# Designs tried in a protein design run: designed miniproteins, single chains, continued (6). Part 5

Each design is a single chain, and the fold is of that chain. pLDDT is the mean over its residues in the fold that is shown.

## One batch from the design tools (miniprotein)

Design m20152
Fold by ESMFold2-Fast:
Structure m20152 (fold): chain A 71 residues (1-71)
Amino acid sequence: MEKEARAIGLVLRMIGAVLDGDYDEAARTAKELAEFAGASQEEIDRVAQLAKTGTPEALTEVVRLVKKALE
């Protein structure tokens, strides 16, 4: 529960940054979320790069990596 609560909080923070047009903050938050989920450095770098685009694909990829790491 605690792990899931932290992950959802980071996802919401990332979405908020995207809506605010702060793609740099979105990338930082996505990186933090991937690190928290135990992703590899390669996955973390990919997530940060995608988050900077602010696309639905970037959000989907971040959520997918978090789900994989939490399972």
Scores: mean pLDDT 72

Design m20153
Fold by ESMFold2-Fast:
Structure m20153 (fold): chain A 69 residues (1-69)
Amino acid sequence: SPAEELQARIDALLTRLATDPNLSKEEIDALFEEIQALVDELKAVRPDQREEYDALLEGIRALYEALKA
């Protein structure tokens, strides 16, 4: 399904953001921006799960901020 494909793409990008020690600041920014866009698409496909996706994005934002510090 489109939602499962979006989730798989988010999971792949999040794994890279969390585990790749060689990411530049520009690559970290680009990964986070792409994850945000995919989460917004997922919220459009599953609007009843908006709160869960907002919570997911908030956790990812915390990781992003920690990596940029």
Scores: mean pLDDT 87

Design m20154
Fold by ESMFold2-Fast:
Structure m20154 (fold): chain A 94 residues (1-94)
Amino acid sequence: MDEKIEETLKELVKLYEKTIEELKKIKDSEKKVELVNETIKESYELIDEKLDKEEAEKLREMIIKVDEGKYEEASELVIKLVELAKEISELTIE
């Protein structure tokens, strides 16, 4: 994996883990949506700051492949990020 993509993935994983911890403490649906929207914005800012267009596209393709169930040669960090994103979605609805 590209070292910059790996470092960015580690930061995204930590961001998503923090969001999950905060979502578990919130009962108001509007506040949950606001936190998720803020997390999405911060995720885009992290990607834009650390990755160029080609690196960002590679990261996007890796995420899409894992989300579609294509785990062949998938990084554990990408799998973890997709699993955390699904948990955020579930916590936001419930």
Scores: mean pLDDT 81

Design m20155
Fold by ESMFold2-Fast:
Structure m20155 (fold): chain A 75 residues (1-75)
Amino acid sequence: SAVEERLREAYEELRRAAAEALAAGREEELRAALAEIEARAPAVLAEAAAAGRLLEAAADVLEEAAERAREIVRA
């Protein structure tokens, strides 16, 4: 399904970008960015689950995390 593909791609991109950020010595910036997302994610995921959109919301959260990791690598 499209959402399963999004989840897989987002996870793989996050894993890759996070590894690059860690290799570049930017662990503190990565941790701070992910902590911001982790603080907001439970409420977003709970609301989405009530609406039957949990997997889509999970993909959105992972995509945001991957983008933040990529921004850290590019900075």
Scores: mean pLDDT 87

Design m20156
Fold by ESMFold2-Fast:
Structure m20156 (fold): chain A 88 residues (1-88)
Amino acid sequence: VEELFEEMRRIARESGIELRITENVPVSEELARFLVEFLRAARDGATAVEITFEEVDGREVARVRYRFANSPGSGETILSPEAEPVPD
């Protein structure tokens, strides 16, 4: 899992994204992989991404908050290995 977190940090550094990760629960590799793909998709417009790992119904989820340079504001979405990423 740490290697996937380092991949996320690398993507953020290369794209000029301010990345913050908070681990409140143990994180699965599957969830971390979904977050790497999410960050890659966001890289060309995002200025900041904040990821908080939490547990819902005994399942690990990631709450992602994001900001874009030329968007009307910030957004939030919840990612799970079993769900499609749906931005708010």
Scores: mean pLDDT 68

Design m20157
Fold by ESMFold2-Fast:
Structure m20157 (fold): chain A 63 residues (1-63)
Amino acid sequence: AIENLEKALEALRAGDYDAAKAYLEKAKDYIPEKVYDGVLAAIEAGDRVAALAGLRDLIEYLK
């Protein structure tokens, strides 16, 4: 879960939104659905700032 979220974070920093979504999907079963949907929506909207913040919060929550 955490490892996939960290890889999603790196993909977003690189501008690879498809890879970011793929890694987020791999962590889906370990994330509250509402939070997962929020981060996914930010990635799909191209809101990099919101997506990065959401991924960081998820990583801290799962530690």
Scores: mean pLDDT 79

Design m20158
Fold by ESMFold2-Fast:
Structure m20158 (fold): chain A 102 residues (1-102)
Amino acid sequence: MLKIFAGILYGNQGKYDQAIKLFEEAAKENPAEAYLYLGDLYERQGKFDEAIKYYEKAIEVGDENTKAVAYRRLADIYRKQGKFEEAEKWYEKAKELNPEIA
């Protein structure tokens, strides 16, 4: 938990390398949450391929709530890339798991 908090603080300061290291260490204890934060961090850097990879990892190991968040994040990335058909597909998956999150 403390590593996730520290990673968020470093990420907010633009210290991405330090944030990544902390989230990678946190992934050993809480992989689903750490993978979501890694995805968010790569997305903020415009590294969409890496962000997609980590959101997919969060889907693989996460609970229903984590999966719904990751699906919504994937939809947002595909929308930013102009891939509206793929974005809609992921958005509908998020709504199926949690109608309120969409």
Scores: mean pLDDT 82

Design m20159
Fold by ESMFold2-Fast:
Structure m20159 (fold): chain A 55 residues (1-55)
Amino acid sequence: MKIELKTVKASELDKVVEEARKAGAPDSYVEALRTFAEAAKKKDPSAEVEVPIVR
């Protein structure tokens, strides 16, 4: 698997979670991304964060 880093706004992390689920990422990874998205949105929804995407 190739992992690419993508910069997104915290408010857009929900889309990254959906893409990871569609790509067949393990449930544990999807749950970790969802938890991270919730924490990032609570802290600063406009902040830019790097997240790994899987193909």
Scores: mean pLDDT 74

Design m20160
Fold by ESMFold2-Fast:
Structure m20160 (fold): chain A 69 residues (1-69)
Amino acid sequence: SEEKKKIAIQITKLQFLKIAYESEAWILERLAEQSTDPEEAEELRRKAEEARKKAEELDKKIKELEKEY
């Protein structure tokens, strides 16, 4: 159905956005590990945690839409 097609497209878009936030978090975590400045490392870990939280929110939305599909 047309409605199912729209849901499938939305799920796909949210999946790509989730991957983007997970990738951002991974990069920030690696940069924090390599930082020689403890203050910079703490800020990078904080930003990574925020990106992880965004990915978790998107995962919940994806699961809600998957129930409708």
Scores: mean pLDDT 89

Design m20161
Fold by ESMFold2-Fast:
Structure m20161 (fold): chain A 93 residues (1-93)
Amino acid sequence: SAEELKKKAEELLKEARELIRQALDAIKQGDLDKAEELLRKAEELVREALKLADKLEELGAKEEAAKIKLEAGILLGIIGIVRGILNLLKSKL
């Protein structure tokens, strides 16, 4: 159902936010490899949520899909910024 797809997408985005938080903590601790792995997993979850948003749109749940796509876009932007910081830190080693 559309409601189940929405809940699944929201859960994936919640997990992605937690992984981004953990990646930032890993950077603070100097564990750059762990941070990279956590960011990669977060991006995979966001991409899965976007696929569910496309299915929601096909089912006519356009407003719900748009909200998921907006949040996913914001998280991909954050992942990009954090990855940029990570790459800068790695270049100084």
Scores: mean pLDDT 89

Design m20162
Fold by ESMFold2-Fast:
Structure m20162 (fold): chain A 55 residues (1-55)
Amino acid sequence: MKEAEELIKKLRDSTLEEQPKYLRELAKVMGKLSPEEQKRAARLAQEAIDEVKKK
């Protein structure tokens, strides 16, 4: 989970150009998480994506 949280933080602070890179890395890390952690990470990632898109 820690790796996913770090990537989500970077995703939130990233530019639109950097988002695909962090999304790919997050998808890879998600495969290693428990189902509960995957659901949490997915929600946090969606919030981060929405935040960047609003800018």
Scores: mean pLDDT 75

Design m20163
Fold by ESMFold2-Fast:
Structure m20163 (fold): chain A 69 residues (1-69)
Amino acid sequence: SEEARTAFNEGNELFKAGRYDEAVEAYSRAIELDPNFAEAYFNRGLALLRLGRGDEAVKDFEEYARLTA
C-alpha cells in the first residue's frame, strides 16, 4: 500500500540520520500495513543490528528470506 511505502521511506530517512530506534518503529508500521513487505523486514533487521538487537535482526532476515524464496 502507499501508506506502507510512506512508512518504509520514513524509516529509511531515520536510518540515514542514525535514529535507529525510530527507524525500527517506522519499519514496524510498514510491516503492520503490509506483512508481506520483504524489504521492510530486511531494513528493520539492519536497524536492529545497529542497536545490538541481533536476535531480533536474525528473525527479520529469516522472514525476508521466506518472503523472497
Scores: mean pLDDT 92

Design m20164
Fold by ESMFold2-Fast:
Structure m20164 (fold): chain A 71 residues (1-71)
Amino acid sequence: SEEAERAAREREEQLKARKEKWIDELAEMYGVDKELLYEAIKIVEEGREKGNTEEGNKKANDLIKQAIAKK
């Protein structure tokens, strides 16, 4: 229905806004670039689409940890 489609679009907009705030907070907390956080999120999303959620999450977490350790 049109109501369900509108609700889905609103949810996507909310997720995008929450994602931006989360990225800003993480960049400040860890002292890393936002670009690196965007890459980590992309890895997580790709892992979810391929059915490898745990592997994607591990790779993203390791990427962030390595960046923190290198600074």
Scores: mean pLDDT 75

Design m20165
Fold by ESMFold2-Fast:
Formats: sequence, C-alpha cells, structure tokens
Structure m20165 (fold): chain A 97 residues (1-97)
Amino acid sequence: KEMEIRRKIKDWLEGKVSPKELSEEEVEFAIKLIKDAERSEKDVKILELMYKVSNELAALALDLLLKSYKPEEILKELEKAGVPKEVLEEIRKIFEE
C-alpha cells in the first residue's frame, strides 16, 4: 500500500498522472512529506486549508506549489477551479505574511 502511494506520487510529479487522480490518502501522504521536508509554513497552511474544502483542490494547490508557481498564478488557477472567494482571500493573506 505505501509503495503504491509513493509510486502514484512519483508518477504525478513526473506529469504522468493528473492531480485529480490522487486519492484522499495519497494527498494526505504528500502533505506529510512536505511537512517532513521542512517546507515553508505558508505552503503547509495553504494545503491544510484546501484539504478542508476538497481533496481535488488540495491536490491542485499541492501541484502548483511544488512546481513553484508564483502566488498570483496559484490564486488565479484556484479561482478557475472554483475555490470560494472567502477562501481565496484567506490564501492571499497567507502569501502576504
């Protein structure tokens, strides 16, 4: 099971799998890897916020953050994906800290 999750995450990072194909467990595992890698506290806060809204939006945010998209680009892509305005404003405030 863990080997299958790791392989799916690797395939996704290599562009072989869409973020939409990631399960809740796979997204949770990826967020944990980011925390363990001492990534930015802002990245972790954004991912946890998106995970509370939906798994698909968390996976999209994770993909954009790992590919080093700029804050404005991330906000634009999340808005296109249907993230509520209130949540987008919270994310914007996190980036401005």
Scores: mean pLDDT 74

Design m20166
Fold by ESMFold2-Fast:
Structure m20166 (fold): chain A 81 residues (1-81)
Amino acid sequence: LTVEDAIKAFEEGDYEKAIEGFKKLLEEDPDDEFARYTLGLAYFKAEKYEEAIKVFEEYLKKYPNNEDAKKLLEEAKEKLK
C-alpha cells in the first residue's frame, strides 16, 4: 500500500481503507508528518473522534504550531460532549 493508494481511498470517502493505509505508512515511517495528520483527519471523517483525538495529540507533540491540527483536535473533543 502506497501513499497514493491511501490518499485515493480518502478522496473516494473510503475512510476505513484510508485509515488502514495511513496506519501501515506510519509503521514503515513513524515520523511521516503527512501520514499522521491525514490518519487523524480520516478518523475524524469516519466519526471516530476518540481515535482522531489520540492521533492529533501525538501529531501536536512534534508539530505544536499546526493550527489546522489544533482546530481538528478541538472539534473532535466538542463532538464527544
Scores: mean pLDDT 84

Design m20167
Fold by ESMFold2-Fast:
Structure m20167 (fold): chain A 74 residues (1-74)
Amino acid sequence: MSPTTERILEAAERLFDERGWENTSIADIAREAGVSRATLYYHFPSKEALRKAVVERIAKEVARELLKIGDELD
């Protein structure tokens, strides 16, 4: 949940949506996030770890949005 982690997860989500997770490399994500490959590997030592973090982040954002919509559409 660091600012750097959030930027990486946002870039990963975008590339995942555009190209699919299997066609997206960790290096592509680092480039799009504007961070070094070393920084990305420091936070996510594997593509599997990054994928899990992306899914968790999306789930939390969806839950937050659903709560917001529930209040807004009342």
Scores: mean pLDDT 75

Design m20168
Fold by ESMFold2-Fast:
Structure m20168 (fold): chain A 53 residues (1-53)
Amino acid sequence: MKDLNELMTEYGKLSEEQKKELGKNIQEKLKERKEGGTPEVLRELLEEELKKY
């Protein structure tokens, strides 16, 4: 499994438009999570969204 540091590196390679879209998708998914923005929840959401690119 990729850790948060590896996922953040992949995120940094995206275009500004892709980063904006990905960030919006993560925010929508976070609204469904009661735990909020814990590091593990953010890692899972980031990994899932990055699979699209």
Scores: mean pLDDT 74

Design m20169
Fold by ESMFold2-Fast:
Structure m20169 (fold): chain A 64 residues (1-64)
Amino acid sequence: AEEIAKEIIELVEKYDPEMAEKLRKDPLNLELQEQAGVRILVRHQNLEAAEELGKLMKKLKEAL
């Protein structure tokens, strides 16, 4: 679980360093992870990064 949360934070940091900092303080916060995904999709128009984040979030949920 912790390793997957770290991968999520590293991905988010590439696009939204402020959101990544919030996630470092609460790495398992699913609501913050969803907000990060929406911001990547909307602000960066990057569907591939949003899909990768969604895949990591699914793996994290299965590991909990």
Scores: mean pLDDT 78

Design m20170
Fold by ESMFold2-Fast:
Structure m20170 (fold): chain A 98 residues (1-98)
Amino acid sequence: MSLSPEDVARLIGLLLRAMGELLHAERFGDREALEEAIELAAEAARLAAELGDRESLRLALKELERARELAERLGDRELAERARRAVEEAEELLRELE
């Protein structure tokens, strides 16, 4: 698929916002920030897959894996399960592109 400037800007924005929320969650134990990081990274993974951007999809996957590990460390089983499902979805999308 053709990469539009708008789609690229949206993808980069989602990845940067997800990382910002993840860093906030790691620093402060903020579960709302962690939930937002998972949602943003999962959206970034789906958009990267639609665009055929394997590099950004791999980055989103790494953000989701980091969010899962943090959710597990915080003992938040619901967020850990959400992150795990998002990781599995991103891994499947990446397999389809490889």
Scores: mean pLDDT 87

Design m20171
Fold by ESMFold2-Fast:
Structure m20171 (fold): chain A 114 residues (1-114)
Amino acid sequence: AEAEEEAARAAAEAAGAAGKAAVAAEKGDAEEAEKGAEEAERAAEEAERAAREAGGAPGAEAAAFGARAAAEGAREGAEAAKEGKNLEGSIAAGAGATAAAAGATAARAAARRA
């Protein structure tokens, strides 16, 4: 239960970080997008650790998968922003943020039903 809640929290943090990267990429702020990508990567690693501690519980795995998508999207967003592809970067990071938010929701719902 606690590990699933930790996975949900980490996925929510990854979603927030990827969301910041999306906004930064839209504005062409590659440095701020890079910070968002670094935050999302740390949150994804945390969610993945929590999912392992939860013994592969489906909610925790959903949170970890979503958080990883946020880290990948945020990284793609930062790289696109460095190349001046602001809209492409914003879309990539935003898609990752959405996936992480969905994962967090699923993990919370699973934890509440346990």
Scores: mean pLDDT 86

Design m20172
Fold by ESMFold2-Fast:
Structure m20172 (fold): chain A 77 residues (1-77)
Amino acid sequence: MTVEEAREIAEKLGIKEAAEKLREGIRAFDQGNAEEALRHFEEAAKLLEEAGTEEAKKASDVARKAADTLRQLLESG
């Protein structure tokens, strides 16, 4: 599952704030702002996890994986 697919799931589940955070994270990453992208993906993952559905949890796991990748990039300098 891609971050874009996670956004589609968030929209279908009505978790509009999570979908918006995923969109902002993707945009920030495309613009080279890894710190901003990391923040948005972490916030989206929390919102998706709070929804408590299996689909939301899968989307949350994808957002967390993206955040972890960005954290590693930021820590490696």
Scores: mean pLDDT 82

Design m20173
Fold by ESMFold2-Fast:
Structure m20173 (fold): chain A 68 residues (1-68)
Amino acid sequence: SAAESLEEILEELKKDPRIEAELVGKDTVVAKTTLNVPQQVGLALRIMGDYPDVEVKLEGDTLTIRAK
């Protein structure tokens, strides 16, 4: 389910000290990063490839991952 995908994504992101991730509400993970733009794009593409039930949006230093 999308909720299970978000929990798995959150746990993986929390393993990287360059990423501060939290669950917001029931359907959204917000991740603030110190990654450069190519690293952020690569992370977003990897997440969307592994978890087709979520959408990822990049805005500045922040990735917003939400259930479809």
Scores: mean pLDDT 84

Design m20174
Fold by ESMFold2-Fast:
Structure m20174 (fold): chain A 109 residues (1-109)
Amino acid sequence: LIEEAEKLLKKAKELLEKAKKTEDLEEKLKLLREALALLDKALKLAEKIEDPEKRKKLLEEIIELAEEIIELAREVLKKAEDKSLILEAIGLILRAIGRILAAEQLLKK
């Protein structure tokens, strides 16, 4: 469980680094969607971890990566002229906020 969650977060970080380097807004949004899906899987695994210290570390990393997704999606909003790309970026921001709130709720327990 812990090793699986750590591998998912490592892959999410790699996708976010690719997203930072691309100027193609469609590719950027695709990479952000893939990273967010990995965070959702990591969050579900973190909920099952009984070690509070290891769980806390994973939850804090999920929050950090979700915040990066929000910042990168905001860059898309600044540059996008296509309504479909704008709506997709807004959707990613809202979903990432949802992951942050879920992780923060688990940190309080």
Scores: mean pLDDT 87

Design m20175
Fold by ESMFold2-Fast:
Structure m20175 (fold): chain A 61 residues (1-61)
Amino acid sequence: SPEEKYREEVEKLRQKTQEEARKAVEEHEGDEEALAKRLREIAEEYQRGLEEVRRKYQELE
């Protein structure tokens, strides 16, 4: 169903975002400013991804 696909795509975005955040922490260990900047970029990408998923499934309702 569209609701199940929406839930699956949101969960995939969540998992991808968690993985990218973990990688950012590892890559920027000891550089708090670079880490903060990268985490902000990851958060912005997550928000855009959520908006795109919502838009995709709202057209079906």
Scores: mean pLDDT 81

Design m20176
Fold by ESMFold2-Fast:
Order: structure tokens, then sequence, then C-alpha cells
Structure m20176 (fold): chain A 66 residues (1-66)
């Protein structure tokens, strides 16, 4: 995985112990999960906006036919 590759490169350059590498892995994982949650929330908002636009378009079509 990209995370494992990045941690191996970082450990090589900084001569980190196995324990230090695991600690960094945990911190990176927590950060990644927080970012994924934020991105998922934005996608939900985008889908809701699309639904509102479709409803608005239907209302405009109905008004033109009446």
Amino acid sequence: SLLDEALEEYAKKNKLSKEEVEKQRTLIEISREAKEKHENDLEKQREEFKKLLEEYKKELEEKKKK
C-alpha cells in the first residue's frame, strides 16, 4: 500500500525503530479516516443538491404546462 511504502521510506531516512514506525502509522491512519469522513459528507451534500435541482426542473416544466 502507499502508506506502507511511505512509512518504509520515512523510516529508512530517519532511522526509526519499529515502535516509532507503528506510532506514526497509527497517527496517519487516524488522519486518513478523518479526511475520508469529511469527503463522504461533501459527496452526500452534492447528491442532495442534485435532487433539489431535479425537483426544481420538474416544477418549472409543470408551470409551463399549466
Scores: mean pLDDT 75

Design m20177
Fold by ESMFold2-Fast:
Structure m20177 (fold): chain A 85 residues (1-85)
Amino acid sequence: GLEARIDREAIERVAEELGEEAGNAMAKYVALKRQGKAYLGDPSSAEKGKEALAEAEKLAEEHREAYEKFQEARRDVLEQIRREA
C-alpha cells in the first residue's frame, strides 16, 4: 500500500545519502515496527510485539542520523506522491 511505498522510497534515499548500512538499519526499523503492530493485534503475542517495538526504538537511537533522514525522506516522498495525484 501507500505506507509501504513511502517507507521503501525513504529507505532508498537514506541508503543513497548515508550509505547502505544506514539504509539497512532503517529497513530493519520499519520491519520491527510492522511486526510489533501485528504481534500486538494478538493477545498471545503481545509481549513479542512490545519487544519488537522496543528494539525498533533502540535502532532509531543507535542510528539517529539515519532515523532523522528517514523521517525527512518519508515527508518528501509523501509530498511527491500527493503532487502526482
Scores: mean pLDDT 85

Design m20178
Fold by ESMFold2-Fast:
Structure m20178 (fold): chain A 53 residues (1-53)
Amino acid sequence: MTLEEAMREAVEARNAYPSDEVDALLDKAASTTDPEERLKLLQEAIEVARSKA
């Protein structure tokens, strides 16, 4: 999964399954400077959102 693809999927997951935990992970990803760490945070946000469904 590319960074751009993860970003898109994380936003879609947040919109489908809104939660404070997902928003916190997305905010953390947006504030990080390392693209690898950003990707991991975005993937975590997707997993958290999907686990709530």
Scores: mean pLDDT 77

Design m20180
Fold by ESMFold2-Fast:
Structure m20180 (fold): chain A 71 residues (1-71)
Amino acid sequence: SLEEVERALRAGDVETLKELLSDPDPRVRAAAARALGVLGDPRAIPALEKALSDPDPRVREAAREALEMIG
């Protein structure tokens, strides 16, 4: 859920956010990608690269932006 994304972001919980990139709701996947970008942890890069192939274009855009934020 979006509340899980918010809690994981506040906690700096990269692993939970990586799991949420596989959520059935594309809104949750997009939010998780953005949250990973905000945290800036380069260990998220492989998961975000996979999200560039997501079926939802908003998730793909969120993953691209997150990768740009991380470097």
Scores: mean pLDDT 88

Design m20181
Fold by ESMFold2-Fast:
Structure m20181 (fold): chain A 80 residues (1-80)
Amino acid sequence: MEELIKTLEQLIEDGDKAIELMSKSSDPSAPKVVELLEEARELLEKALEAAKAGDLEKALEYAREALRKVAEAGRVLEAA
């Protein structure tokens, strides 16, 4: 569980940096990417809360949903 918590905290930190970078971008796809990354951040925060509570099943479910949002953001960037 500790490794999962550490990984989730790192992903949230990396996500915050990505959102900051994209929010300063002049790329026309940046607003949609920021939106998807913000959704992923909320899901990662829920995953972290579940992991800290010892609910591995919910933590992994929220993390999976967050990764889906990150993948969608990547597709938006590739399509631009």
Scores: mean pLDDT 82

Design m20182
Fold by ESMFold2-Fast:
Structure m20182 (fold): chain A 80 residues (1-80)
Amino acid sequence: MEELAKKTVEAARAGDIEAANEYGLKLMEEFLANPSEESAAILAETVRELARIAVERGEAEAAVAEEAVAAFEARLRALV
C-alpha cells in the first residue's frame, strides 16, 4: 500500500493524470479490501499530498483543499 501511495503521488507530480488515476484507484481498492488504521493513515497522507500538488499548480485554493482533506479523513475514520 505505501509503495502504491508513493507511485500515485509521483505520477501526480509528473502530471501523468492517467497513471495517477490508475494507482489511486488501486490504492483505494486495497484500503476497501482491508480497512485498518494504518491503511487509512496512508490514504489520508496520500490525499493531503495530492491536495498540496493541486494548490501548488493553482488548481485549488489552500483553504478549500484543507477542508476537503479534513472531510475525507473524517470519512476514513468512520470506516475503521
Scores: mean pLDDT 80

Design m20183
Fold by ESMFold2-Fast:
Structure m20183 (fold): chain A 63 residues (1-63)
Amino acid sequence: DKKKQEVLKLAEEGYQARLNGDQERLEEIEKQAREFEKTDPEAVRAAEEELLAEHAEQIEAAR
């Protein structure tokens, strides 16, 4: 769970860095994300699935 949360945070920051064009931030996030992919690929995948599920759940729950 903690690793998933860190990956989720990195994903969000990475997205914002991309939109802002913050190359330095993007590189740091990419390095951290890559480390998670190597050590905990399951956490990365689960984080992606959770992002999709949370987004869908939030929309449905609010509806």
Scores: mean pLDDT 72

Design m20185
Fold by ESMFold2-Fast:
Order: sequence, then structure tokens, then C-alpha cells
Structure m20185 (fold): chain A 55 residues (1-55)
Amino acid sequence: SAQAQALLAQAREAIAAGDVETGERYALQAYLLGAPEAEVREVGREMRAVADAQA
């Protein structure tokens, strides 16, 4: 849905800003609203990369 895609975009924006926690919440909401699983997994990989860089 358009709402799910908007939430994925917000998740990516939060992740790009280094806010992994906010990104995770938006990605989960997008998944629950029917975002494609492949796109949710891609956002998950981006989150892990940022978290690893902050460690």
C-alpha cells in the first residue's frame, strides 16, 4: 500500500540519520501494513550496517 511504502521511506530516512531504533519501528509498521518482504529485509540490512558502524 502507499502507506506501507511511505513508512519504508521514513524508516530509510531515520536509518540514514543514524536513528536505528526509529528506523526499526517504521520498518515493522510497514511490514504489518503489507510492505514487500524483500524491501523490509533490505531495510533490515541497512539497519544492521549502521548499527555495526556505531559499535
Scores: mean pLDDT 82

Design m20186
Fold by ESMFold2-Fast:
Structure m20186 (fold): chain A 75 residues (1-75)
Amino acid sequence: ERERKIRIGEEFLRELLKKASELLEKGENTAEAHERAKEEAIEEIMKKYPELSREEIEEAFRLYSRHLAEEAAAA
C-alpha cells in the first residue's frame, strides 16, 4: 500500500518537474509554470491510473514529498 503510494507520488513528481521545466524554457514565469505543471501532471497520472482520484494523487504526492524530506534531512 504505502510502497504503491510512494511510487505514484514519485511518478507525479517526475511529471511535475518535466512539465515545469518545459514551461519555464518556453518563457512562462515560475509561478505560472508551477501551476500549469501541477495540473498537467495530475492529468497524466489520472490517464495512467484511471482508478485514482485527484485527491488520491495529491495524497500520494504528499506522502512521497514527506518521504523525500525525511531522507534529505537524514543525509
Scores: mean pLDDT 77

Design m20187
Fold by ESMFold2-Fast:
Structure m20187 (fold): chain A 98 residues (1-98)
Amino acid sequence: MEEEKIKKEVEEAKKLLEEARRLAEEARELAEEGGDLEEAERLLREAEEKLAEALGKGLELSEKASKELAEELNKLGAEASRALAEAREALEKRRKEL
């Protein structure tokens, strides 16, 4: 059924957003704890790629998904974007301290 397909795509987008946030948080921790900067940059890049994929799916779903599902995606997207911004700031600060 069409509704079930939309729900599956929403769940896939949610997983991508949650994974993007987790990778960004891991990159931030590596930068703050004095870990490998190249690894932190790789994790941040992977988080960016997953966020971009999720946003692409979200745009297509915005017209088809229920208001509640769209609101959940928007909230997770905002959380992932914030985590990415925080990770970028931590990496820039760490580079300046080297």
Scores: mean pLDDT 80

Design m20188
Fold by ESMFold2-Fast:
Structure m20188 (fold): chain A 66 residues (1-66)
Amino acid sequence: HMEELKKKAEQAIEKLREVARELGLTDLGDRMIEKAKELLNQGKYEEAVKLAERAIDTLRRIAAAR
């Protein structure tokens, strides 16, 4: 169901925002959130989820390298 994918994408974007705040990487996180929201607005829910998940992994890797 498309509604379930939309909710999953919205939740993934919120998790990305939370992770960016926790890691102090809000500037980089905001850019990634903006791209994910653009995909969500275009109805590309699966792509939005994948981008948000990859962004979370990227932010965590950057934090671990400090």
Scores: mean pLDDT 83

